Designed miniproteins, single chains, continued (5). Designs and how they scored, part 74

Each design is a single chain, and the fold is of that chain. pLDDT is the mean over its residues in the fold that is shown.

## One batch from the design tools (miniprotein)

Design m18722
Fold by ESMFold2-Fast:
Structure m18722 (fold): chain A 61 residues (1-61)
Amino acid sequence: SENEKRKKIMEEIRELWAQMSPEQRQAYLDKLLALFKKKRKEGNKTITLDEILAILKEVLG
């Protein structure tokens, strides 16, 4: 189900966040803010869980 998929993504996000250094967490927040500003200019109001997961994976390498 869509709820089960969402739970799995949230669990992966939590696991990745727990592995991050303070510097990596700050890099994630900076990228998230940049994405938020970009979407706001485009008239979009929503950041998806897939986009959050992608930023976390990018910061971790």
Scores: mean pLDDT 81

Design m18723
Fold by ESMFold2-Fast:
Parts: structure tokens; sequence; C-alpha cells
Structure m18723 (fold): chain A 79 residues (1-79)
């Protein structure tokens, strides 16, 4: 069974893929894609904490930071 933290990590990866797809489609610059991603992953983290107030905020923040770093690296590799 998928834990709430595993679900957040999976959803963050989906948002990374969507940001990259928008960049590849010419809808966004790399900077715009990264900004859109950062906003969306922050919203996901906030919603997960609202649904699961028992979740350790430090682990949620770690997942968010790792996702932003992954998105930045993947966008940079495509430039």
Amino acid sequence: METPLERLEREARRVIDEAIAKYRAGEMTPEQALRDFARRVAELAWRHLEEHPELPQSEVDTIRKRAVEEARARLAALA
C-alpha cells in the first residue's frame, strides 16, 4: 500500500514530467517551467499536510526540496 509520503513523491514526479512536457512543447521557458513546478509542488505539499496533519513536516520538506532539485537538473540537461 502506498504511504502518504510515497504518494506525495509520486505526484511530485508527475508535476516534474508535466513541467518538462510544457517546456518541450514550447509553452514555457526553462525558468517559467521551474517556477510553475515549484509553485505546484508547494501546493501539493500543503494539501498533503492538510489531509495528513500527522505527517512529519521535515520529511515533506525533504521530498519537496529533492523534487525541485530534480526538476532543475532535468530542465538544465535539456537546455
Scores: mean pLDDT 81

Design m18724
Fold by ESMFold2-Fast:
Structure m18724 (fold): chain A 65 residues (1-65)
Amino acid sequence: SPKGLMAVVHKDYEAKSPEELSVKKGEKVLILEEVDENHFLVKRLSTGEEGIVPKEVLGAVGPAV
């Protein structure tokens, strides 16, 4: 099983580049790595798609359970 941090998307976000992931409020994502101070590389738990999202669109970060 994947071990890491997860967050629930609290704000809809539309990808602005091919490296970014479009997410909708209420989706669960696994945080794979911190890209920079303002962005995470995440994995959508429902589909397994990976991409970069702004940290501001994610809710509180916690352990993946």
Scores: mean pLDDT 79

Design m18725
Fold by ESMFold2-Fast:
Order: C-alpha cells, then structure tokens, then sequence
Structure m18725 (fold): chain A 61 residues (1-61)
C-alpha cells in the first residue's frame, strides 16, 4: 500500500545519499573510477525512489 511504497522509497533515497557520500570520499582520495561507480549506484537508487513515490501518490487518489 501507499505507506509501504513510501517507506521503500525513503530507504532507497537514504542508500543513494550514502553512495553519494562514498563517491565524495573516493574522489577526495583520487579514486575517480570508484567515485563514478558510486554515483551510478546512487542515480539508480534515486530513480527507483522517484518511481515508488510516484506510485504512492497515485494510490492516494
């Protein structure tokens, strides 16, 4: 239901933020390949969270 989708979306968004933080740390270490990998993982999680939030909004109609 809507609440379950929102919680799932929030969890994915938090994981994406964690990946973005890891990417920044990797970049500061000069590990640009690892930074790029983390940014791609973060983008994937953000997209999935956005889809879940959209589904939750549709269920509230």
Amino acid sequence: ESRKLLLRGIALLLRAIGYEFEAELARKRGDFEKAEEYLRLAEKDRKEAEELFKKAEELEK
Scores: mean pLDDT 83

Design m18726
Fold by ESMFold2-Fast:
Structure m18726 (fold): chain A 87 residues (1-87)
Amino acid sequence: KTEELIKKGNEALKKKDYDTAIKYYQKALEIDPNNAEAWTNLGKAYLKKKDYLSAIGYYGQAIAIDPNNEEAKKNAEEAAKNLLKSM
């Protein structure tokens, strides 16, 4: 169930269909809220939409589940820099 939803989200993310990717990752997280991959990729989709605050929140969830997630840490740092530059 969850794996298929993540796969569909990843396919949408690769095609730059961020809204579709978000919907699939959200459905996956309704089934398994401890899926660090789904949180990380949800953060990526929001980062690409330039919703830096949401991206930081979702990467934070991924890091809480997997503290060694370097991708989520680096992308959260990038999102935070962009948020701090917004006036």
Scores: mean pLDDT 85

Design m18728
Fold by ESMFold2-Fast:
Order: sequence, then structure tokens, then C-alpha cells
Structure m18728 (fold): chain A 68 residues (1-68)
Amino acid sequence: SDVDSGVARIAISVFSYKIDELSIDELKKVKKLLEEIERTAERLGDEETKKRARELKKKVEEKIKKLE
């Protein structure tokens, strides 16, 4: 079982602070990581982590669209 939901939440917080400093390639990597975090959180029933990953993913997708 994945007991590192706290690590996932810290990663989400760090990415949210750095989102404006990331290149398009880095944003695409972050998006893939957030998709994996969301899937893991859904399997574990961690609705808070799932919600935070989903919200940050929307911001990352908007940034990618703006840079493309």
C-alpha cells in the first residue's frame, strides 16, 4: 500500500509554487506525475489528495496551453 500521501501533498505544494518558473517540457512531466498521484489517491480513497492533484493539473494544463 502507498503510505506516502504526505509526500504527494508536499510535491503538489512545491509544484504549485514553482509552476510559473517551469518550462513547457517540465510542465508536461509534472502533469504526468499529477495524473499518477490522482490515480493512486483514487485507489486509496484519499479524496483530499485527489482533489489537490486535479486542481493543480488544471493549472498546469492552462500554462501548457498558454505556452503552446
Scores: mean pLDDT 78

Design m18730
Fold by ESMFold2-Fast:
Structure m18730 (fold): chain A 103 residues (1-103)
Amino acid sequence: SALSYYNLGLSYFSKGDYNGAIESYKKAIELDPNFAEAHYNLGVSYFYLGKGKEAIDSFKKAIELKPDFADAHLALSFLLRVRGEVEEAEKEYKKGIKLLQER
């Protein structure tokens, strides 16, 4: 199932095997393209491999699928700021913080 591949990806990630995590998250996404959490963790895994553009694209996809995904907004904000996209980074940061503070 998509969830089984997602959990396999989490296991690889926890061991520092970011390539194994990426392959497992991609398989989860093949079975469930709308799996926002799999797109998010794919982005985190790309970030740990220094693949910033792929990480940004994955976080944007996670937000597209789940607009209230606070962690994805905050992760996107961080990478946009690192790349000098300060105004877009600030917008994403404010959205993420607001989502975390909502009741």
Scores: mean pLDDT 91

Design m18731
Fold by ESMFold2-Fast:
Structure m18731 (fold): chain A 56 residues (1-56)
Amino acid sequence: SMSLLQETSQRGQEQKQQFERDLQNYRLGQQDPSVFDSLSPEEQQRTLSVVQSLQS
Protein backbone atom coordinates (compact mmCIF):
# COMPACT_ATOMS: atom_id res chain seq x y z
CA SER A 1 0.00 0.00 0.00
CA MET A 2 2.85 2.41 0.78
CA SER A 3 4.53 1.58 -2.56
CA LEU A 4 1.24 2.20 -4.40
CA LEU A 5 0.83 5.58 -2.67
CA GLN A 6 4.44 6.48 -3.52
CA GLU A 7 3.97 5.45 -7.18
CA THR A 8 0.70 7.41 -7.40
CA SER A 9 2.35 10.47 -5.81
CA GLN A 10 5.36 10.23 -8.14
CA ARG A 11 3.12 9.89 -11.22
CA GLY A 12 1.13 12.90 -10.00
CA GLN A 13 4.35 14.91 -9.67
CA GLU A 14 5.41 13.90 -13.20
CA GLN A 15 1.99 14.84 -14.61
CA LYS A 16 2.16 18.20 -12.78
CA GLN A 17 5.64 18.88 -14.18
CA GLN A 18 4.46 17.92 -17.69
CA PHE A 19 1.45 20.26 -17.27
CA GLU A 20 3.81 23.09 -16.23
CA ARG A 21 5.97 22.48 -19.33
CA ASP A 22 2.93 22.42 -21.63
CA LEU A 23 1.67 25.64 -20.02
CA GLN A 24 5.11 27.25 -20.54
CA ASN A 25 5.10 26.13 -24.19
CA TYR A 26 1.66 27.71 -24.57
CA ARG A 27 2.89 31.00 -23.07
CA LEU A 28 5.99 31.01 -25.29
CA GLY A 29 3.80 30.25 -28.31
CA GLN A 30 1.71 33.33 -27.48
CA GLN A 31 4.86 35.47 -27.90
CA ASP A 32 6.25 33.55 -30.90
CA PRO A 33 4.02 31.20 -32.96
CA SER A 34 7.13 29.44 -34.35
CA VAL A 35 7.65 27.94 -30.87
CA PHE A 36 4.29 26.15 -31.15
CA ASP A 37 5.07 25.11 -34.74
CA SER A 38 8.39 23.59 -33.56
CA LEU A 39 6.51 21.20 -31.22
CA SER A 40 5.59 17.68 -32.34
CA PRO A 41 1.90 17.13 -33.24
CA GLU A 42 1.48 15.22 -29.96
CA GLU A 43 3.00 18.08 -27.94
CA GLN A 44 0.77 20.57 -29.80
CA GLN A 45 -2.31 18.51 -28.85
CA ARG A 46 -1.23 18.40 -25.17
CA THR A 47 -0.68 22.18 -25.18
CA LEU A 48 -4.19 22.72 -26.60
CA SER A 49 -5.62 20.33 -23.97
CA VAL A 50 -3.98 22.41 -21.22
CA VAL A 51 -5.62 25.56 -22.65
CA GLN A 52 -9.01 23.80 -22.77
CA SER A 53 -8.58 22.69 -19.12
CA LEU A 54 -7.88 26.31 -18.08
CA GLN A 55 -11.08 27.44 -19.86
CA SER A 56 -13.32 25.11 -17.78
Scores: mean pLDDT 71

Design m18732
Fold by ESMFold2-Fast:
Structure m18732 (fold): chain A 65 residues (1-65)
Amino acid sequence: KKVEEIIERIKKGQIDGDLFREIASLPEEDRKKVLEEFAKYYNISLEEAERILEMGLRGLELRPE
């Protein structure tokens, strides 16, 4: 399943813009599971993991000026 593939990529340090887009494309429940594993792996809060995803996605989009 896509969730397991994303978690394995996180554990291997294969964190890039494509990974953030894939996480964002997941259903809410699956996205939460990935973010919980991300938070656990990096020893951070779920809230912090959510902020990292949000910042990563904003960095991939055009910056409003």
Scores: mean pLDDT 73

Design m18733
Fold by ESMFold2-Fast:
Structure m18733 (fold): chain A 75 residues (1-75)
Amino acid sequence: SKAIEEAKKKLEEALNDPNTGIDDIAKLAKELSKKLGIPLKEVQEIAKKILLEKYKKQGVLSEELEKYITEVLEK
């Protein structure tokens, strides 16, 4: 889906900014859901996957961080 590809690209671009936090990604996911007509839960799942991959590559992913990411995105 072109809309899903655009959502993924925008989320990945935002995460390339070192000033972008998990709360910023949560807000962006909601805006992308509205803009692109994708169900919010689907955009949140994409955002979670990208965040988990980023923190895993940085060697800082923990069960507590994964839980925190999920809670922030689903607010």
Scores: mean pLDDT 84

Design m18734
Fold by ESMFold2-Fast:
Structure m18734 (fold): chain A 62 residues (1-62)
Amino acid sequence: LSPRERRVLEAAVKAFVEKGPEVTFRDIAREAGLSVGTVRRLARRMGLRSVEELKEFIAKLL
C-alpha cells in the first residue's frame, strides 16, 4: 500500500473503533485530514468501492 492508502486505512480503523458500523467516508476523511472525494478515490484504488467493503477489509485485518 502507498503511504496515502495506509493513512486512509489507519483513519478508517480509528473511525470504525469510534463509531462502529455507522462509520462513513466523511468520518474517515475527517480522521485522515483529507477530502471525502480523495478518500473514495484512494479506497477505489485499493479495490474497495464502498464503505461496506472497506469495513470488511478492516475486519479481516483485525
Scores: mean pLDDT 77

Design m18735
Fold by ESMFold2-Fast:
Structure m18735 (fold): chain A 65 residues (1-65)
Amino acid sequence: MKLKITLKYVSVEETTGFGLDLQNWSIARFQGDTKEAQERLDKLGEEIKKGGEEARKELEEARRS
């Protein structure tokens, strides 16, 4: 499977699809040499987390200001 498909499900907010896609990714990761896919997922996760924090901070600041 591809990490882009997993993230696509998350972006669409289709949690059911995301869960199934993540399960398939996990199986491939454990049984195949998916080191590259794992590294990509880690980096994408950090970027998503950072973006989310920035958006949340901006929203709270607007409320407080």
Scores: mean pLDDT 56

Design m18736
Fold by ESMFold2-Fast:
Structure m18736 (fold): chain A 79 residues (1-79)
Amino acid sequence: MEELEKRAKELAEKLKKAYEEGNYKEAAEILLEMAELTAEALARLLPTLSPEEAAEAERLAAAYIERLREKAAELEAKA
């Protein structure tokens, strides 16, 4: 899990730099990588959760992934 947290931090720093440089294409690609990382984190958590906790985690992860993909599409349109 800590390894995923480190990757998340690295992606956040790259995203900030891409935004500051006006590189919206790279920013969109980073958001898609963050969506993939979220799915990986969910997969690692699911075996450790109760069925109710797993259902909630899947719901929250799906909502977050959808928002990341929507934001990536908006940035690609600006590039």
Scores: mean pLDDT 82

Design m18737
Fold by ESMFold2-Fast:
Structure m18737 (fold): chain A 94 residues (1-94)
Amino acid sequence: GELEKKIEELLKKYEELKKEVEKLIEELKKQGKLEEAKEVEKLVLEAEILEGLALIYYALGKKFGDEELLKKAKELLEEAIKLYEEAKKIAEKA
């Protein structure tokens, strides 16, 4: 359905942000900016937890045809993306 399509688009955006932020963390570490790298890594860990929960709700929503579970998956994934965007901002300002 339309909601599943939106979740797949968000998952793609999440994976692209993840790759970008992982590269920025490595660059911060190479520059000796270990405290800034730790702050970014904390946000990444929080985003990873939310993405993990989103994937559980997505799987259950698809299995049971439950639109409320798909909606929860979408909301959790949007929050995870927001945390990664915040992590990217911190890394770029470092």
Scores: mean pLDDT 90

Design m18738
Fold by ESMFold2-Fast:
Structure m18738 (fold): chain A 69 residues (1-69)
Amino acid sequence: MLKKMSEEETEITTNFYVELAKMIAEGKSEEEIEEFIKEKYPDLPPEAKKELERIEEYKKKRKEKEEEL
């Protein structure tokens, strides 16, 4: 699974998930976040796409736990 990304791709990936995390912290809805990603980052490197899916899964899991309370 060794994969080499360019410095530019790494920076884009970092900035992308930082912005995504900020939107989550601001309380943006799932729809708003997904729409933002589709509009601003429609063609992400595979690594960045996996990070997006991981963050979304984390957020959904958190909400599910909150409902059980």
Scores: mean pLDDT 65

Design m18739
Fold by ESMFold2-Fast:
Order: structure tokens, then C-alpha cells, then sequence
Structure m18739 (fold): chain A 62 residues (1-62)
């Protein structure tokens, strides 16, 4: 899976489990960073992507 797909699935799962927006952002950003490092991708871009994905999924869950 690409980083966006993994971030989106994780955000959805954590939202369904009732975690706070702040906790979800921290977890998903950390996951995206780790995946970017493993794949040799830009960590900063992966973190920004993860933050956008979390904000989008949180808005849908409201």
C-alpha cells in the first residue's frame, strides 16, 4: 500500500475506535514518517500528506 492509503485506513480505524483528533494525527504522522524512511521517500512530504488525510477523515466523521 502507498503511504496515503495506509494513513487513510489508520485514521478511519482510530476514529471508529474513538481516539481524539490530536492522538490520531500523532499516530498517523508517525506511521507515515516511518514508511517514508523505509521507502526512501521525503519524510516531510509524507507527514504533510498524513496531516491532510487525518483532517479530511475527521471532517467526514463529524
Amino acid sequence: MDIEEVAREMARQLLAEGYSRETIRRIVEALASALAKKQGLDVKEAEELARRVVDEEVARAE
Scores: mean pLDDT 82

Design m18740
Fold by ESMFold2-Fast:
Structure m18740 (fold): chain A 63 residues (1-63)
Amino acid sequence: SEEVLREIRELFRKLQEAIANGDKEGIREVVEELRKLLAEHDLTPEQRAALERMIRYAEAVLE
């Protein structure tokens, strides 16, 4: 849905901001919200792939 896509974009924006600021706790909070979105919604394959890519990217930054 358009609402889900807007939420995904906002979470991606928040993730980029947290990464730019070196805010590891903020990155973890965004990952938690992405995982909730992935678990609680019937997503299109494109939406699911986008969420999974964002989670992998965030977790790689936290390593």
Scores: mean pLDDT 82

Design m18741
Fold by ESMFold2-Fast:
Structure m18741 (fold): chain A 71 residues (1-71)
Amino acid sequence: MIRERLEAAGVDPEYLFRLAREAGLSREVTEAIARNLQTRAEREGKVSREEVERLVTVAARGLEESARQRA
């Protein structure tokens, strides 16, 4: 599953899930980030911890912007 693939790519899935939870991301969005990281690892060979943090931050920003536009 995605979790095992993240570990193979050098990404700690628990770390990703913790960051996503603290950023207020849904499980749906967290899984989308996990799939993105898996794809990047397959293309680029490996994903850094900083890249994980960056994707979580970008997703959180996008949700905030969407919430503002919906209001």
Scores: mean pLDDT 73

Design m18742
Fold by ESMFold2-Fast:
Parts: structure tokens; sequence; C-alpha cells
Structure m18742 (fold): chain A 66 residues (1-66)
């Protein structure tokens, strides 16, 4: 009977991944702010982070890799 332990480890890994994605999404917003991007664009990015931080994080990772 290790189902509870296995499920807990799975949830913890998923939470850690989501927190990493949220961190990357906010890092992207901070990078744009530092670059002097207009406030209206920053507000659009912030809204996207609130709706889907994972998508924003992936976009930022792809841009950094290029």
Amino acid sequence: MEKLKEEREKVLREVAEKLREIGLAWDYLLALRRAGVPQEVLEEVEKKISEDPSAVAKEYEAARAA
C-alpha cells in the first residue's frame, strides 16, 4: 500500500513544475520591463501569465534558446 506516497510524489513534482513555469513567466515579464517595453504590452503579458503561465514560460524558454 504505497498509493498515497506515489500520488503525493506525483503531485509534488507537478506542483514544482508549475512553480518553475510561473517563475519563468514572471522572469520574462521582468526582462521585458527592464528592456523598456511599453506598459500596455507589459499588461498584456501579465494577463497571459495569469491565464496560462505555462504557455508564456515555454515561449520565453524558446526565445532564450534561439
Scores: mean pLDDT 76

Design m18743
Fold by ESMFold2-Fast:
Structure m18743 (fold): chain A 65 residues (1-65)
Amino acid sequence: SEFKKLKIETYKLIFEVYRLAKERGDKEALQRAKELAQRVNKASTIEELKEIVDEARKLLDELKA
């Protein structure tokens, strides 16, 4: 239950990153967002999802700077 909820929230965060990267024409950030989404698909633990969330948040902050 908690894992499934965090997985959905992680996808939502990555979608925000993807949308902003596309809007800014940042091809490198767009590719990184796609790779993060693939990692979410392979994640089997809450800890793995938290690492992906941290990376996605850092990328989002870089795009907003």
Scores: mean pLDDT 86

Design m18744
Fold by ESMFold2-Fast:
Structure m18744 (fold): chain A 108 residues (1-108)
Amino acid sequence: SVAALRAEYRRLLATLSPEAQVALGRLYAELHAWMDENELSEEERREIVAAALETTVAGLRAGLSIEEVLRAVREAVVAKMREIEARTGKKIDIEGLRARFDALIAEA
C-alpha cells in the first residue's frame, strides 16, 4: 500500500544525511508540483507516487548513493508516465518533468 511505502520511506529518510534528506524532499516536492500542473486522476497520481516510493525504498535498502536513488526514481517515474500515456491516450509532459529531475540530480 502507499501508506506502508510512505511509512518505510520516512523511517529510511531519518537515517540519511541532512543533504540526502533535502535532495529527496526536493525531488518529491517537484513531482507533486508537476502533478498539480497536469490533468492526472487521483488514481494516476497514486500510481506515480507508488512507483517513486517503491524505487526510493528499494534503492535506499540496497545501499545506493543518493545520486543513484534520484536517477532510479527519475527512470521509474518516466516509465510509469509512459505506461499511463499508452493506457489512457493522454499526452503527458514527460520531458518537462525529466528536466526538473535532471536539474535536481546535477545538484546532488
Scores: mean pLDDT 86

Design m18745
Fold by ESMFold2-Fast:
Structure m18745 (fold): chain A 67 residues (1-67)
Amino acid sequence: TDLALLEVVAHGLRLRAEGKSDEEIDAEITRRAKELGVDPELARSAVRTIEAAGLDPKVAAENIAAN
């Protein structure tokens, strides 16, 4: 569902805000996506799109988690 995708994306953005490596972020996005039945490639693409937009990852994660 859209809610599950948003949760996975918010999780990835939170990890970026915490200063995690690209490798750890990718692994955690993949793990969480599988747990929630979300396509890991779609989730990774969404996180990269938000990062490319230059948004603060902490603020982006909070906004996604809020809706």
Scores: mean pLDDT 77

Design m18746
Fold by ESMFold2-Fast:
Structure m18746 (fold): chain A 65 residues (1-65)
Amino acid sequence: MVSQEALDALRAAPDGVKTNAILNMDPETALEVVKALPDLSDETLKTLAENHKSEEVREEAKKRL
């Protein structure tokens, strides 16, 4: 589970920082974060869709493109 404070911190971070943080998260946490953040950039979503180690995270990112 992801805390609201962690989500708020990620939301305020630059796109590169968001992308790197999510790529390094475990699959369950990464999926929760992608679903919780409606304002992720297309560039971040494309990077996650292509490079995340979890198929579920990649599919969720593709679904939003």
Scores: mean pLDDT 79

Design m18747
Fold by ESMFold2-Fast:
Structure m18747 (fold): chain A 65 residues (1-65)
Amino acid sequence: MEEARRLIEEARKLLEILPKVSDPETQKLALEKARELLEQARVLAKNDPKLQKEIDELEKELEKL
């Protein structure tokens, strides 16, 4: 559970930085990294509906970018 929370927090930090990234290549790499972190967190949090909700919200934020 703590590992899933750590991954979610790391993905959230990347999402916060993404709007400030002007370089398209760096933005693409950060987006891919955020997706990987959320996928790993989803596997770890499969039995935790509260964490799943946080992951769903962050995935929606990624889709906006």
Scores: mean pLDDT 79

Design m18748
Fold by ESMFold2-Fast:
Structure m18748 (fold): chain A 71 residues (1-71)
Amino acid sequence: SSMDKLLEKARKVADELKDPELREAMLREIERLEEELKKHKDDPRKVAVLMARLAVLISEALVEQKIAEKR
């Protein structure tokens, strides 16, 4: 499913983060969002909002990784 692919992408991005604290924080947030998706699986509006939050989390992590590489 598109949800499973997005979760897989998020985990891959987290695993590639150089900062171990940022990596652990992102992995915890991914787990939290996955549990929320499971809880609200029958609510398409909630699923869409949670998927959007997951996409934003991926984008934010990529920006943070880029900033960390410059330090």
Scores: mean pLDDT 83

Design m18749
Fold by ESMFold2-Fast:
Structure m18749 (fold): chain A 70 residues (1-70)
Amino acid sequence: MEKKKKEEELKKKKEAEENKKLAEEHLEKAKELAKKASESSKEQVPSLIGEALREIGKSIDALLKARKLE
């Protein structure tokens, strides 16, 4: 009788891991954008920082989703 419950828990665990991977990808992208901003011209820095902040926001959202599934 608990076979369905175990499959749902496995599915939630897989979705939590996938959201954690997405969070890591967005964080890595933010780090790359921040590094590029430090090496870029003054005119490019605001747009690169803006993109890095957006990627950080997406990483936080993915982490919150992963936490809700656990």
Scores: mean pLDDT 78

Design m18750
Fold by ESMFold2-Fast:
Structure m18750 (fold): chain A 59 residues (1-59)
Amino acid sequence: SAADVLAQLPVDRLRAGLATLERLLAEARAAGASPERIAALQAQVDAVREALRRQGVAV
């Protein structure tokens, strides 16, 4: 899964990626982006959070 690949990355890199993706998701929602775009960004956020949880990080 995407989370399995992401779990190989350093925690600091995953945290930075999560912050960027959460900002992009908020911007997409505010701009009225397509449901498909919002769903894709949400899936990426969920995958990074799962990768952080697998490394013992609470998110």
Scores: mean pLDDT 85

Design m18751
Fold by ESMFold2-Fast:
Structure m18751 (fold): chain A 61 residues (1-61)
Amino acid sequence: APSRFEAVGLSHLPPERVERLLAKADELADEGVPFEEIPARLMEELGISEAEAARIVRRPP
């Protein structure tokens, strides 16, 4: 569920940070970066952990 995507797994991050990460992921996808590579780009550009980046951009179960 979309609400769970934002709350569960990301509740430890500030809402502004979550929104910034989602916006950056969307920009990278729009530029043609493969979905699987977006977490690494988020880690490098925004300084978040690999687990957090994966939680934001991976397909929901």
Scores: mean pLDDT 65

Design m18752
Fold by ESMFold2-Fast:
Structure m18752 (fold): chain A 77 residues (1-77)
Amino acid sequence: AQAHYDKGVEYLKAGRYEEAIAHFKKAIAEDPNFAQAWANLGAAYVAMGRLAEAGEAFAKAKELDPSARPAVPEILR
């Protein structure tokens, strides 16, 4: 889970949102309770304009851990 999450964050920071989404989904597949992966999946979906999927991912992240935050807040601007 952590290796895919780290790779997802790397792609997210590089603006490679489709690759970031794929790696966050892999992290979640290995650990469905990985709140940080859900939060960053939401951030990647926002960057892609996929707001419904972003909302679902953020809701899941907050349900699991209210303190979970996306790794790169500037992408949401």
Scores: mean pLDDT 76

Design m18754
Fold by ESMFold2-Fast:
Structure m18754 (fold): chain A 57 residues (1-57)
Amino acid sequence: GVVERVAEADTGLSREEIREMARAVREGDWERLREIAERHGISVEAARSIGEAVLAE
């Protein structure tokens, strides 16, 4: 969706990585969300916000 494209442009993360963050948020898998955030040099709060925004669309 539009949120996935905006997040990809803003963060430089792939759409697949953004979808992975959305899945982690949807499933309450905070360990997975932290792992993705650490791997890509973003904060857990930023990763959560991106995932929540994708799910809200």
Scores: mean pLDDT 77

Design m18755
Fold by ESMFold2-Fast:
Structure m18755 (fold): chain A 69 residues (1-69)
Amino acid sequence: MKEILEKAAEEARKLGADGAYRVLEQASKSDDPEEVIEGLEQAADLASRYNPEAAEIARKALEEVKKKI
């Protein structure tokens, strides 16, 4: 789970989506599944306004996390 978030954060950073990157990085430090899901949803919403590619990365990570509980 943390690895999925760390990978998504790094990909968002490479796309210049600093806001999404910071939210994903913070969520990766939580061991609470609810905080992780909330962080991924927030990152996708933030990125969707400025960087659609980073938003898609966050949404895909969210789908992977939801499959793992």
Scores: mean pLDDT 78

Design m18756
Fold by ESMFold2-Fast:
Structure m18756 (fold): chain A 74 residues (1-74)
Amino acid sequence: MTPLYVAAMLLAAEATQDDEVALEIKRLLESGDTPEEVVAKIEEILAKHSVGSQETIDALLATAREVAEQRAAA
């Protein structure tokens, strides 16, 4: 588990304040989807379910993209 993955999971929990929604984001981060698909799906989830600050949402989207890019490169 990379430090970026841990950061993404903590940001997901903070942005959503909902364990089920945070688990859905976790499944997307663990998926084999492209970085573009992962970020787009997380953005859609956050548009419906976020309760965090815009700074937390922006940090989550940036970190999620980097996690997905590292997984795609492996």
Scores: mean pLDDT 77

Design m18757
Fold by ESMFold2-Fast:
Structure m18757 (fold): chain A 63 residues (1-63)
Amino acid sequence: VDEILEKLREAARKKDLEKAAEYLAKAIKAGVFPGDLMKPFNELVNEGVLTTEERNKIIELAS
């Protein structure tokens, strides 16, 4: 699970929204709770690396 979340952060930092969504979907299937899944996105938005719109797009693609 930690490896999946690290790959999610890396893809999001690179603005690869589709790849980030793939890792998010894998983490959801692995049983990670939504609160834990949102922590990487909240960190990246607070750092200014990711916009709120880009975060929402990743979530939409993972659905």
Scores: mean pLDDT 77

Design m18758
Fold by ESMFold2-Fast:
Structure m18758 (fold): chain A 62 residues (1-62)
Amino acid sequence: SLEEQIEEALELLEEGYKNNDKEKIEEAERVLKRLSLQMSDEQRAALSERVREIQKKYGIEG
């Protein structure tokens, strides 16, 4: 499902930040961008918030 694909991509993004793995971060970003085209505005807003929380957790300020 779309929701399952989003969760997998967010997991990949978090693993990338945790391990400083640039390739995983870039792959996760590519998947999330693709999936965002299938999302409502509300779902995109929620996704942006979740991405921001992951970035904040690993000290990524911008």
Scores: mean pLDDT 84

Design m18759
Fold by ESMFold2-Fast:
Structure m18759 (fold): chain A 111 residues (1-111)
Amino acid sequence: SLEQEAEELAGKGAMAIEDKDYEKAGEYYLKAAELLLSIDPTSPRAGKYYMLAGEAYEKAKDYEKAAEAYRKAAETFRKAAEESEDEVLKRAYQEMAEEAEQNAKKAEEKA
């Protein structure tokens, strides 16, 4: 399934982090997020993978790609919050979106 492919890509991202190949880790996490969005455009799992891509790109000192990944995470979490009718989940996704926006701004300042 596409979900299984996304999980396998995320696993490759985690292995790349262990190998300190942070640029490739960012690429794998980005592909995993994009694949999940093709299934569900509001997927909170895609938002999480965009966050991991941003963190990986920051470690690679690729601040432009880090900022882009964090902005995609923020947008995805905002859409997840809008779709959620559970007030606890809605607040959690709003907080994740705000964290992603702050991370994007910090990365932009270093770019």
Scores: mean pLDDT 91

Design m18760
Fold by ESMFold2-Fast:
Structure m18760 (fold): chain A 57 residues (1-57)
Amino acid sequence: AAATARLKAKLEAAGIKVGDLELDPSFTVAEADAIAQALKDAGFTEFSGPLRRAEPA
């Protein structure tokens, strides 16, 4: 999916090693950009696993 590819590219560009990524198909490219920035800001050096939407409340 486009969002998965975008997240991987952004994380790798930030110096974060990417393992096996599985994004919910409803995720958008903009959400992937936001997730990548949040992980970079938090100081992550590697990331893998499934990502699901947080429930609204």
Scores: mean pLDDT 74

